# Designed miniproteins, single chains, continued (5), part 15

Each design is a single chain, and the fold is of that chain. pLDDT is the mean over its residues in the fold that is shown.

## One batch from the design tools (miniprotein)

Design m16490
Fold by ESMFold2-Fast:
Structure m16490 (fold): chain A 97 residues (1-97)
Amino acid sequence: MEKVRETLVQILEEAEFEKISEEEFVEAVILYLEDPYALYKKNPDLYYLISTALVFAKKLGLEELAEALKSEDEEVRREAARKMYEILKKLLEEAKK
């Protein structure tokens, strides 16, 4: 678990996540779900961040949010992305202590 968290923190720092707004992150998550290659071309750091967080969702405590992102309701997916943003932001802030 620790190594996965450390890798995610490194990706958050490389993506300059502190400069990314909640709205930008939500739009990136939606783009990742609809066309992951388009996100990779637009912002590869966000692509790797979202991909890593979803692959390791269970180990990161994001399993419920990862399941919500599979919803056919776009508002459910957007709300899950907003909650994911808050969790990742908190994780990055805790790593700076």
Scores: mean pLDDT 81

Design m16491
Fold by ESMFold2-Fast:
Structure m16491 (fold): chain A 98 residues (1-98)
Amino acid sequence: INELLSLLSPGLRGILEVLVSTMFPDKSLEELTVEELMEVLLKAGEVDPRVPQSVVDRIKDLLDSGSVTEDDLIRALAELARLLGDFETAERLLSLLQ
């Protein structure tokens, strides 16, 4: 988690920190589990019109499976970053899968 979070741009990190403060007020971004961070990404996707419903639905399906992996989280973060125009962050995140 900490290694993954270090690759986030200040802009993307700021968006996630705002959502964490509303969804998990007693936790910092670094204190979240993989599942909790995926819930934050789901919320980010639901509130941003740039994120297609198909991407939101895919994240919901992963959460509903009860077996979200760190690789699933990395792919979801990279896709969100790309959709928000942060292509450099998306590439850095995907490098963790190689």
Scores: mean pLDDT 80

Design m16492
Fold by ESMFold2-Fast:
Structure m16492 (fold): chain A 88 residues (1-88)
Amino acid sequence: DALTLALAAAIVGYATLEALEELAEREGLSEEEVAAARARAEAWVALGLAAAPELAEKIRAYGKELARAALESPELLQETLDRIVAEL
């Protein structure tokens, strides 16, 4: 559904934004590569929010929370997903 696709886009975008500084240092990304990745991540977030405007606040909140969980561990991601699905 539209919410699922919007949330998926927001999760990818927010996860990229949250991890970008650490990834740039670890992988030796150039300033050009970092700028391109940031622009793409911001575009994914914007597309997610635009796909379901009436749910923008939920997509923003849940997208950020799921992105952070995904960056920490698969177990935390699953726990966070289970909680959010129960709230939806």
Scores: mean pLDDT 77

Design m16493
Fold by ESMFold2-Fast:
Structure m16493 (fold): chain A 90 residues (1-90)
Amino acid sequence: DPEAQVERAVAEVERAMKEDGEIWLVLVILGKKVPQEVADAIVRRLTEELGVPREKIAVFVSPIDAPTVDVVVITKKRWEELVKKAEEER
């Protein structure tokens, strides 16, 4: 269901905003079989309903031959944790 995929992606971003605060980057990862209309709807709702700047949204098509939609949200808090882990790694 394309509408359900859009709603799930938008809800994930909204949840990250409420739990972690400021969004730095949203990665929308699409399988090859996802219609362009689903990608367009996700970007539109993120920008118009949640106020995420378009510059903070990256959409890319994975090599996965399936109608999958995954969202990775990088917030300031998540970015700081990634930097800390990189320092611990060496």
Scores: mean pLDDT 79

Design m16494
Fold by ESMFold2-Fast:
Structure m16494 (fold): chain A 74 residues (1-74)
Amino acid sequence: MQLTQESIANQGFISKSLSTALQKEFDILMARGDEIGALMLEVIKAQQDGSTKDQIDKLGEALSRKVAAVLRES
């Protein structure tokens, strides 16, 4: 790891925590359906694109509702 990457990690404190949670749920969703997986990737891309915490929170809430619905139908 380079110090330059460490500087970016400051923007990614939220990214790192969210990426870990998203990756864990992504593995479960991949077994249930690719549609939710695509939504998960949208959230991850928003994180890497430097979206605000508020935008990511809204995306996470929408994704969470869809995940719950799909898991119940599975």
Scores: mean pLDDT 62

Design m16495
Fold by ESMFold2-Fast:
Structure m16495 (fold): chain A 83 residues (1-83)
Amino acid sequence: MAEPERLAKEIAERVGGELEVTPDGAVVRSDSFGRAVGTVSELGGRLLSLDLERRRAVFELRGNRVEVRQEGDVTTITVTPAA
């Protein structure tokens, strides 16, 4: 299992979300921006940017870029390898 996929699986299990593997990494769908941000932070995520008005946060976690974004009632957590 690729490291982004493994990390995304751990996030999915903690937020109760669904995991989708993509060519560039993995995506987790959740129902809460706050839960997603809290989970990434609890796993040791280093906050790189936070935009509360746009409900977007970007973290570095274990050599991966983790982007949390909310559109309507859907929160997406995108895990990609950090360049």
Scores: mean pLDDT 82

Design m16496
Fold by ESMFold2-Fast:
Structure m16496 (fold): chain A 56 residues (1-56)
Amino acid sequence: SASARRAYAGAVLRDAEEFGREAAIAGGKKGLQSALANGDAAGAEGVREGLRALGG
């Protein structure tokens, strides 16, 4: 859903604010792998949007 996608993207951006861009990109890439493994299409797309916004 659009709501779930925005929530995941927002989480990646919040991690960048709290832990820094590099840590957020690393965590986001790991989260993307987990979402894909679990069949979570909305989670995967949201994380991709967040990573793209960070330039990772």
Scores: mean pLDDT 81

Design m16497
Fold by ESMFold2-Fast:
Structure m16497 (fold): chain A 95 residues (1-95)
Amino acid sequence: MKEEELQKEIERLKAEIKRLEDEYGVPAPSDLVLRLKFLEVMLNKSVEEWKKFLDEMIKAGMPKETLLRFVDEAYELGYITPEEKEELIKWIEEK
């Protein structure tokens, strides 16, 4: 995915979340909020932001296998380097 496409998807999700919260007066579905956070982390290209995102997911009880899939997806899409991928995998495994 190109950075321009990623930015458009982020803006779309922000608009959708705001619409749901404004229209129904309730928190947006967790799946939409999680997807937004994932895309924002990919756009920011920061290992520290990735670690923060992964730590939040671990605290939410997400399986390590799912977290490893997120890292693999980001690598396949070209949003992280091989070195960053290795660091993030090690970070997940040490938790």
Scores: mean pLDDT 74

Design m16498
Fold by ESMFold2-Fast:
Structure m16498 (fold): chain A 73 residues (1-73)
Amino acid sequence: MYVEAAVRVTTRPEAADAVAEAARAAPGTLSVTVQPGDPAVVAVGTTAEAAEEVAERLAAVPGVLAVEVRLPG
């Protein structure tokens, strides 16, 4: 599938860079945007097929508070 899905990761500020690096290394990742803050937000664009695997990988990073997956409608 070539349709983009979104994975939104809410993290402690200290974990944002590690989450962004893990996202960029994940197969099927198309874009990574970091919004600094407390909490920090890492917005990840993925292929629809990779969205669940990317979300599981990012949820394992220490300091992650929440992971939300939005598949294309």
Scores: mean pLDDT 81

Design m16499
Fold by ESMFold2-Fast:
Structure m16499 (fold): chain A 95 residues (1-95)
Amino acid sequence: LVEAAKKFPEEELLAYHALKLALASGANPLSREEILETYLEAVPTPPQEELEALKELLEKRPIVEILKKSLEIAKFLKDEELAEQIEKVLKEAGV
């Protein structure tokens, strides 16, 4: 976590965490709404700044690019299970 915080922007790490929660809950990782909903269920009172940063990133960024960045973070953190899940989603999405 500390090493990832030095290499990746905070908003990208928030998106990675939200995506990990979404996949763990069986939510659709291609749905911005389901990713945000799952994050709010798991973190019912997130800091306002974190929630706004996550919403802005999900609104501005193509979902495929969010998935690709989260895959990069998962590989950096040696989270092999999440990396395999994201790669499968990207392959099924035709990328």
Scores: mean pLDDT 78

Design m16500
Fold by ESMFold2-Fast:
Structure m16500 (fold): chain A 72 residues (1-72)
Amino acid sequence: MDEELERLKEEFERALREGDVERAAEVFRKMLEIDKEEASRFAEEQIVRLAHTDPELARRAAARFREILEEM
């Protein structure tokens, strides 16, 4: 379980670095199924970090992840 979550965290970071918000969203949904609190915390940390290098991508990703959380 923890090992799968760590793999998904790495995939999430990679998707965000590549600018693939929809791929990051798919990975985020899988992370939420494993541990909602940790997934949300990690995503927030990654968005804050991304905002310093690519604020537009960070805004798009944050909006998409918020939408996913509101659906659940």
Scores: mean pLDDT 83

Design m16501
Fold by ESMFold2-Fast:
Structure m16501 (fold): chain A 93 residues (1-93)
Amino acid sequence: THDQVLNEVNAEVQRAAEALRADPGLPSETRQAILDELVKAVDAAAKGDYESAIKHLERARQIVLDSRSSMSPESVRTVLESLDRAIETLRKA
């Protein structure tokens, strides 16, 4: 159901956001850019616009990949795994 999709996406996005906020090496401006994409993804998913939600999650993923040298390996893994699971949930819906 749409509610189940939203619950799964929200849980994964929250996991990613918590890992990003806990990473001491990530520049604040970069963290904010990723978090802004996550907010847009959740908003699009809530409106049933799964295509736009996926695009915002993919943009967040790309910023993480471009910034991984400034992040801990553990936070990179947690964020990427969470984003990939959220994208998969939306693609299967």
Scores: mean pLDDT 91

Design m16502
Fold by ESMFold2-Fast:
Structure m16502 (fold): chain A 90 residues (1-90)
Amino acid sequence: SVEKVKEEARKIFKELMEKIKKNPEKWKEYLKEAYERLLELYDKAKTEEEKKVLLEYIDILNEAADMLEEGKSIEEVIKKMEEKLKEIEE
């Protein structure tokens, strides 16, 4: 279900944000791990609606990666991810 996919993606993002806060220098590794987990959910998705929602979560990771490569602060990037996640949940 879409709701189950959203629950799983939310857990991935929570773990990602906690890992980045502990070891900011490893952000590329942690984003890659989160991306791979979202791709596994995408491969297992049975409906186009589930796949579409997962692509929206992947877009959030891509935006976060771009911001971090631009030198934005960890705090700013986490705030942006939290804002984007709220938009998908509503």
Scores: mean pLDDT 86

Design m16503
Fold by ESMFold2-Fast:
Structure m16503 (fold): chain A 57 residues (1-57)
Amino acid sequence: KNDEIIKAAEEAGSKTSDIEEIRKVMREALLKAGYSKAEAEEILKKDLAEIYLELKE
């Protein structure tokens, strides 16, 4: 279920090292997955490693 979000972030990371661009892609993927804007922003406040760990569970 969260695999699409992780995949989108990994694809963005392969194209850029810019954390801001990676976070932008993850925000869009979170919204498409059904997270609210507020929930997406709370998740994105964390480091990318923490976000990956959270989405894996």
Scores: mean pLDDT 70

Design m16504
Fold by ESMFold2-Fast:
Structure m16504 (fold): chain A 80 residues (1-80)
Amino acid sequence: SEERLRALRALDEAVHEMAVKVIKELSGKMTPEEIYEAAKKVRDAARKAGLEAIEKGMTPQEVRDAAVEAGKKAFEEIKK
């Protein structure tokens, strides 16, 4: 459906935004390899949560919010 495609696009946008944020915040503080792994973990957490929200029939905005929240939580765990 068009709504499912909009939800998938919202998820991709949220995942990309979280990855960019992680790279910017860790730039100059960690090695490129460590930054890559941190961004990957945050992307994976955001994508998993967003896909689960899509399967629950949530709106594109709710999918985005779920992905962003999961990404933030994963990033906080990496910073500890």
Scores: mean pLDDT 88

Design m16505
Fold by ESMFold2-Fast:
Structure m16505 (fold): chain A 63 residues (1-63)
Amino acid sequence: MSPEDVAASQAAMDAREELKYKLIEQGVPSGVADAQADVAFAKAGVEANGDPRKTAELVRELV
């Protein structure tokens, strides 16, 4: 992977964590928020055809 691909993968993971904490701030229990963030991340990955940059963008739209 190029450095850009590594950075994009980290951005996607960071976006997932941001979504999790946003859900917690909205009153979702932490375990449920984590599960919902994982589902949203997986769905974004499918929509992005595995592109980590596009996955990060799709997850960030939910934050």
Scores: mean pLDDT 80

Design m16506
Fold by ESMFold2-Fast:
Structure m16506 (fold): chain A 96 residues (1-96)
Amino acid sequence: SEIEKAEEHLEKARELLEKAEKSPEEEAAKLIEEAIRHIQEAVAHIAKAYEAGKLSEEEVLELAKKLLPEYRKAVDLLEKLKEKFPDVKFEKPPEL
């Protein structure tokens, strides 16, 4: 399902960001870029689930509540990495 794909992408983003924290700056920058792409794909899959008309707005909200903690974990890790690598420029991740 689209929601399962979103969950998988958020999990991959978190794994990449955790690896970036343990990596030298040049490697961390590449891992962070990949993580942001996974966050973008997760948000896109959530949007597709809504637009397909197979889920009510209330059901989409409930699924968003399940995914919101994972999204927030990824964003929090990204902000910590910005403090650790101030010279690395990141594209802003999409809002959930």
Scores: mean pLDDT 77

Design m16507
Fold by ESMFold2-Fast:
Structure m16507 (fold): chain A 70 residues (1-70)
Amino acid sequence: LDEEQKARLAEILEESSLPEEVKKEILEAGDKAEFVVSVYLLHLVVTGELTDELLADINRILDFLESIRP
């Protein structure tokens, strides 16, 4: 991720309802950010903790990460 992409990702994460530790892990993952988000989504699905708000936030993050793929 370049500096502008990282700044935009940080902004999207800050606006989300995700836990702070998950937000930090996603930002620090760099090129693995999409993988980290996908693993977290799977965790929420299998534990029954997925809410409509979390799903919307995760989709916004994944849409952004997909839009900046080379």
Scores: mean pLDDT 82

Design m16508
Fold by ESMFold2-Fast:
Structure m16508 (fold): chain A 95 residues (1-95)
Amino acid sequence: TMDRIRDSVLAIAAVNYAKAGDTDKAQALLDELDARGAGDSPSALVARAYVYLNQGDYKKAIELAEEALRRARELGDRVTEEWAEEVLKRAKEGL
């Protein structure tokens, strides 16, 4: 019953807003994904990790990015793997 393509597009948009530092727009898209039951996809997890990174919560950013990386690797999602690895690098440098 879930529109997987739409949920993927929303999650990718959330990542792009979070990477650009537009944390409020990223959070709004993540809230929509949560309401749709799609907030735990690898792309949504990495978007959430970027939000925590932007907020200076490096420990939560690492936790979410490690989970996103694990799940992205299982699915062969190389783009989400690269995003998760970027969050891990930046968050560990912030500790």
Scores: mean pLDDT 85

Design m16509
Fold by ESMFold2-Fast:
Formats: C-alpha cells, sequence, structure tokens
Structure m16509 (fold): chain A 79 residues (1-79)
C-alpha cells in the first residue's frame, strides 16, 4: 500500500515543517520504513541527534499527524 504510506509521510512532513519553523536551530527529518515513520532531530549548535520511530499501522492521517507532533516535541525537549 505505497499510496497510503505516501500520504502518511506527507502528513508527517507537514507537521515536521511547522515545528521546523518554530525551532530554526533544530533540523527535523522524517522518512518512512514500511509502516513506520522515522523521526530524526538534530541540534545544529551542539550536534546532538535523537531518533524515534512511530508505527502507523491502522492509524488515520490525523492520528499520524498527532503522534508525529507529540514525538517531535518530546525529542526536542530531550536535546
Amino acid sequence: MIEEQKKKLEAAKEVAGELQKENPNIKIEVSIEGDKIVIKVKDAKTGEELEAEIDTSGLSLEEVKEKVREKIKELIKKL
């Protein structure tokens, strides 16, 4: 289901783009590996990098956006 995975990745990128604008010193990358969205955050000043995965199996696009937003915020707080 490459089409559904594509939509979920686009939704995740939309959220990441919003949070990237709010956090200009932090690089946020999102990618998809099967049904998992991989989130990577990097502090441009310290070089510290954190990564997390979200299993999107059975999730709607809105649920994907919510979980991605929460996870990115969590990772940024840990930097």
Scores: mean pLDDT 80

Design m16510
Fold by ESMFold2-Fast:
Structure m16510 (fold): chain A 86 residues (1-86)
Amino acid sequence: MLEVEAKVEKLENGKYKVTARVRLDEPVDQAVVAVIDEDGRILGVKPLPTEAREHEVEFITDKPVKKVRALAKKGNEIREVEAEFK
């Protein structure tokens, strides 16, 4: 199973710090996490290690983030999960 949790913090310089925590329950061929604004625009993408464990990544964005999306690919299977901010 693929799970994602995320937190966002507004910094004093007007930027946003996004911390994404992604759990892989099995080894995968590829994994990425993306941060996305309210218009569906991708603000950043980072690769994840492919090991069956929890991974943490940080993004600094110039714009507010609406959601974080994690994707994992194993063979011909692609799994996707999202976490949204209110």
Scores: mean pLDDT 83

Design m16511
Fold by ESMFold2-Fast:
Structure m16511 (fold): chain A 65 residues (1-65)
Amino acid sequence: SIMREADGAMGVMYFSVQGVSATIEEKDGEMVLTVTATTDAQLAAAQEAKARLERAGLARVEIKR
């Protein structure tokens, strides 16, 4: 839905402004976002983006150090 798409986009923008680096790729028709988080603040931002994007059904988020 339009609301889910907007929510997912906001999630991606959110962690980007927190200085978290991410890449996105498509696997089996699913968008997979891989996020590298080094600091506690970056990890917190990545976790929030993960919850938002996965709730919206737009992407699955993998977080790594």
Scores: mean pLDDT 68

Design m16512
Fold by ESMFold2-Fast:
Structure m16512 (fold): chain A 71 residues (1-71)
Amino acid sequence: SMHGELADRYAAGGVNYAQSGDTERAREYALKAGEAAGDPEAGRKAAEHGEQGDVEGTARYGRIAAEKGAE
């Protein structure tokens, strides 16, 4: 779905920013992924991990948001 595709794109952006140490952009993109997927809670959790530079946590919750957007 369009929501799942957009959420996946934002989630990937969040992970990339977290890997580069841009924690503010990682947070921003994780929140956008949750909004696009219709799962603001998963987006918020991904943002918390992204803010801390936790790439694995950002990827995990971003994927959860994208999968819900595909439903």
Scores: mean pLDDT 76

Design m16513
Fold by ESMFold2-Fast:
Structure m16513 (fold): chain A 95 residues (1-95)
Amino acid sequence: EFSAEELIERFNKLIDAANTLIKNVEDKLEKGELTPEELERVISTLKAIKKQMDEILAGIREKETDPERVAELEAQYNSVKKKIDETIKKLEEAK
């Protein structure tokens, strides 16, 4: 459906969204400013972002012919996925 370029643009926007959300929520968590409702909302949002990135990356692998570009995107995804998983763990422990 989407071109490789469109998928990559969408993927980069999800990385930016995840990094912004993680930074904001970690700052609030350290200050004890997150409500239980906000904790659950952020956990749900991070899980949704991770799932969308998995799906987009699968599409990129099918359409992108440059293996170096694919490898770079996979490395970026693995880095962000680790941050998401660590953040979710911290948020779940704060509930």
Scores: mean pLDDT 84

Design m16514
Fold by ESMFold2-Fast:
Structure m16514 (fold): chain A 65 residues (1-65)
Amino acid sequence: MKKKEEAAKELKKIAEKLGLEIETRIEDGKVVVTVKPADPIDIAMLELAVAVMNTIGDGVELRLE
């Protein structure tokens, strides 16, 4: 139940800690996160973070480039 901007900011912070390059956008009331190609393990950790946020109700979609 966090604001969409706060959810996007938290995801960007998580991605930076994992060494991932991401782009965030708010589309149709959800946070869309696009990840550039990287280590599959680091991407999987970001996917887990997104899944946790969706369980809380933040409405996040993860996309791979």
Scores: mean pLDDT 76

Design m16515
Fold by ESMFold2-Fast:
Structure m16515 (fold): chain A 90 residues (1-90)
Amino acid sequence: TSAAVRAQLDALRRRLEEVKERLEEAIKKGDKKEIEEELVELHDLMRQLSAVRRQAEAAGDAALAAQADRLLWEAGEYAGEGLDAINKLK
């Protein structure tokens, strides 16, 4: 149902905000281990967001699918920042 998909999307949005904050602090500290841990969390979030996007599409809710796609794009951007930071730390 659209309501269930929306609730799942809202939970994933909150998790993404938390991961973003932790990732930014880890990058600021140059803590490679913390960055790697947040990248693992981002990978899990991206898998769950992809599933929610498919569920929204199956439910015919284009607006929820678009919201899930936006969060997936944001998660990808944060993952790129984390990977870039690790590569610079070598």
Scores: mean pLDDT 87

Design m16516
Fold by ESMFold2-Fast:
Structure m16516 (fold): chain A 103 residues (1-103)
Amino acid sequence: DRRQKRLEELLANIPKYEETREKLKELLEQYENTNDEEEKIKILKEALYLIMKTFMNMSKEQFDEMLKKQPLTPESVEKLLEFIKETLETLESFIEKLKELLK
């Protein structure tokens, strides 16, 4: 059953999704606790790469090429922060739904 196999693959990825969720939470806490603009941008780049790696299987080289074509500006930093927060909330909801299927 192709549907059952896809479900088993999603369930097997729960630990990967939980690890990504925890790392995103840690990165957002680091962002809130820093006053250095360069450090804030570095944290957001690390969070974005983690999201792209987890959900799109993006390599570091592909990520670096993406940033060269679409560099982070001060105006895009706020939008990126909101995107990361929304992604974390979506990921938490997704993990809860997958865990319900294990009942």
Scores: mean pLDDT 80

Design m16517
Fold by ESMFold2-Fast:
Structure m16517 (fold): chain A 92 residues (1-92)
Amino acid sequence: TAEKGIELGREGIRLAKEGRGDEGARLAIEAGQLASDAALNGEDPKKSIEAGKLAVEAGMLAMKAGGDPRLATAAAITGIGAIFEAELQLKK
């Protein structure tokens, strides 16, 4: 669900701020995937946009925390993809 994506995105940000960048990035990837799936399944696209934005932020913070750059990049790309898909659903 989009709500679960928001929850995981917030947790990913928290972990990254604590210096747990890899864990934060992994939760951010999951948050972005849930946000994209929610948008495609007709859930509230505004919530999917919120979850996607949190996934991008968690990915960027994970990179700053010294996390795996591949995981951090995957989180950011997945979050951006979710935002894009949700924006398309919102405009339809």
Scores: mean pLDDT 82

Design m16518
Fold by ESMFold2-Fast:
Structure m16518 (fold): chain A 57 residues (1-57)
Amino acid sequence: SMMEEKILEEAARRLRAAPDGDTAMEIINETAKELGISPTEAAERIAKILEEEEAAA
């Protein structure tokens, strides 16, 4: 859904600004909980967004 995509894009933005790995993991876990998916799935979906943004630069 469009709402899930917006949540993942916001998570990707926050992840780019994360000062350390602990903060990054918190963002991933919060995103996973919000979407009702596993942390692993959330991390993979966020990584795909970051990869697509890098390729478009």
Scores: mean pLDDT 82

Design m16519
Fold by ESMFold2-Fast:
Structure m16519 (fold): chain A 76 residues (1-76)
Amino acid sequence: VLSELEKLNDEEIKKVIEEVKKLVGEEYAELLAKSDNATKAAVKYLLDLKESKEKIIELLTDPDKLNEWLEELRKK
């Protein structure tokens, strides 16, 4: 699943960043924009699942939680 999500095009990346900006603010959107494509894909997946803003903030600010979530996605 994650390998397909990592193939985000520029328009999809822009939309994910814009949704994060609207949902949790510019600071977190900038963190996401500076992250790798795997992190961007994981956040898109959370947005598609309509996960809470708190979960998105947690993944962007806690590297251990981000790595745990990325490993979970890779196993699925």
Scores: mean pLDDT 72

Design m16520
Fold by ESMFold2-Fast:
Structure m16520 (fold): chain A 106 residues (1-106)
Amino acid sequence: EEETVKLLAERAAKRLERYADLIASMTPEEADAWFREETGSDRPLAEVLREDLEFARQVAIEAKKLGLEETANRVKEALTRLADSARQAGMDDIAKAAEEAVKEIE
């Protein structure tokens, strides 16, 4: 179970970091258009980000309950990076959600 939580946390963290890099290089409108075109989905990028952020938060909380401090910190670092990128991109709702997730993990 600990190995599963570590694996899920690392996957979640890498996914958030990839999104952080993408939105740091584009406007929110450009990022949303790119994401929908690349995925072939009508789902807005903001919705997918909120879902992935919430999943990461839950995994980090579970890691903390299991005493996996490094695993929880790995997710916290990814959420912090996402918050910074989202703030710079003007995605204030995503930035606030990521900031609150970091506080809850602490």
Scores: mean pLDDT 83

Design m16521
Fold by ESMFold2-Fast:
Structure m16521 (fold): chain A 85 residues (1-85)
Amino acid sequence: VSSLIEQARKLISQASPELKDKLEEALRLVEQALQSSDPTVSLQLFGRAYDLLLDALLRSKTVEDQKIINELIELFNQLYDLWQK
């Protein structure tokens, strides 16, 4: 889990400045979801994080940013799968 979060932070650091705040907020929501003891709250936080990634993808202007966001979606999917255990 920690290694996946570290990979996500590294990817976000490579994104354009215009997207960094949104992507950092999405990761923060995932971290909160993983720390929550309430499954309903965790699901809502994951949903909000994915919504932010989708919005960032739709607003991205470069193929580099689109690649970063797609890689973040893959990492968030892995974190979600680990949480469902």
Scores: mean pLDDT 84

Design m16522
Fold by ESMFold2-Fast:
Structure m16522 (fold): chain A 87 residues (1-87)
Amino acid sequence: MPSLLEQFEELAEQAIEAVRAGDEETALELLNKMLVLAGQLLKDAPEEVQNEVLRLLLSAAHAVRAGDRERAVELLEKLIEKVREAA
């Protein structure tokens, strides 16, 4: 059974692929799943870390909706790094 962190990283990689393919609907669905997993992974993390991850998720969703694929990928990569550091 993959860990919550491994599940989060897999969803993030799939979200990056969806962004690169221009599949906004799939990317947003994956971001919603990532939000749920981040809540579980970071429930005992400092509030500053939880707020930073939430801000990155919201910014990534905004970039996806704006069609800014480059920005969305950058934010998703930062999100993976931040969750790995905090988990």
Scores: mean pLDDT 85

Design m16523
Fold by ESMFold2-Fast:
Structure m16523 (fold): chain A 93 residues (1-93)
Amino acid sequence: MLEEKLKRGKELLKEVEDPIREGLPLLAEEVPLEATPRSPVYDVVIQKLEEAKKLFQEVAEESKDEKLKKEGEEGVKRAEEIREFLDKALENP
C-alpha cells in the first residue's frame, strides 16, 4: 500500500537525518574501532537511506493522489541529498 510505504520511508528517513545533521562521525566516536564509519553504524544508516528512497520512489511513481506523489518525490530528493553528503564526506575526509 502506497500510504504505508510513505509512512515507512518517513520513519526510516527520520531515524537517519538527525544523527547525520549532527555529524555521522560523532556516532562513530561512541562505538568501538571495529564499528567506525565503514562498519555497522555507517552501513545501517546507508541501508536505511536506500530503503527509504526506494519506498518514496514507489509512492511518487505509482500514486494517483497528488499530495502523496509530491511527498514521495520530496522524500526521494531528500534521501538522495543526504546520501550524496555522506558519499562526499568519505571522498574528502
Scores: mean pLDDT 68

Design m16524
Fold by ESMFold2-Fast:
Structure m16524 (fold): chain A 67 residues (1-67)
Amino acid sequence: ATPEQLRGAGEAAREGVENKDIDLAVEKARESGATPEAIEGVRLAVEGYLNKDVELARKGVEKLASA
């Protein structure tokens, strides 16, 4: 993924957390042109954060960083 795609995915994750809406985060990431791997990273990170699952959130962030 490009730095711009990763930035878009990060913004999407932030909006999903702020609105407590995983589907919103996924949709925003898709609209930003994020790769499928980055979109999955956003989903996992937001889900982990909202569910207080630190391990799941960490996996999401690592997937975003490697995408």
Scores: mean pLDDT 79

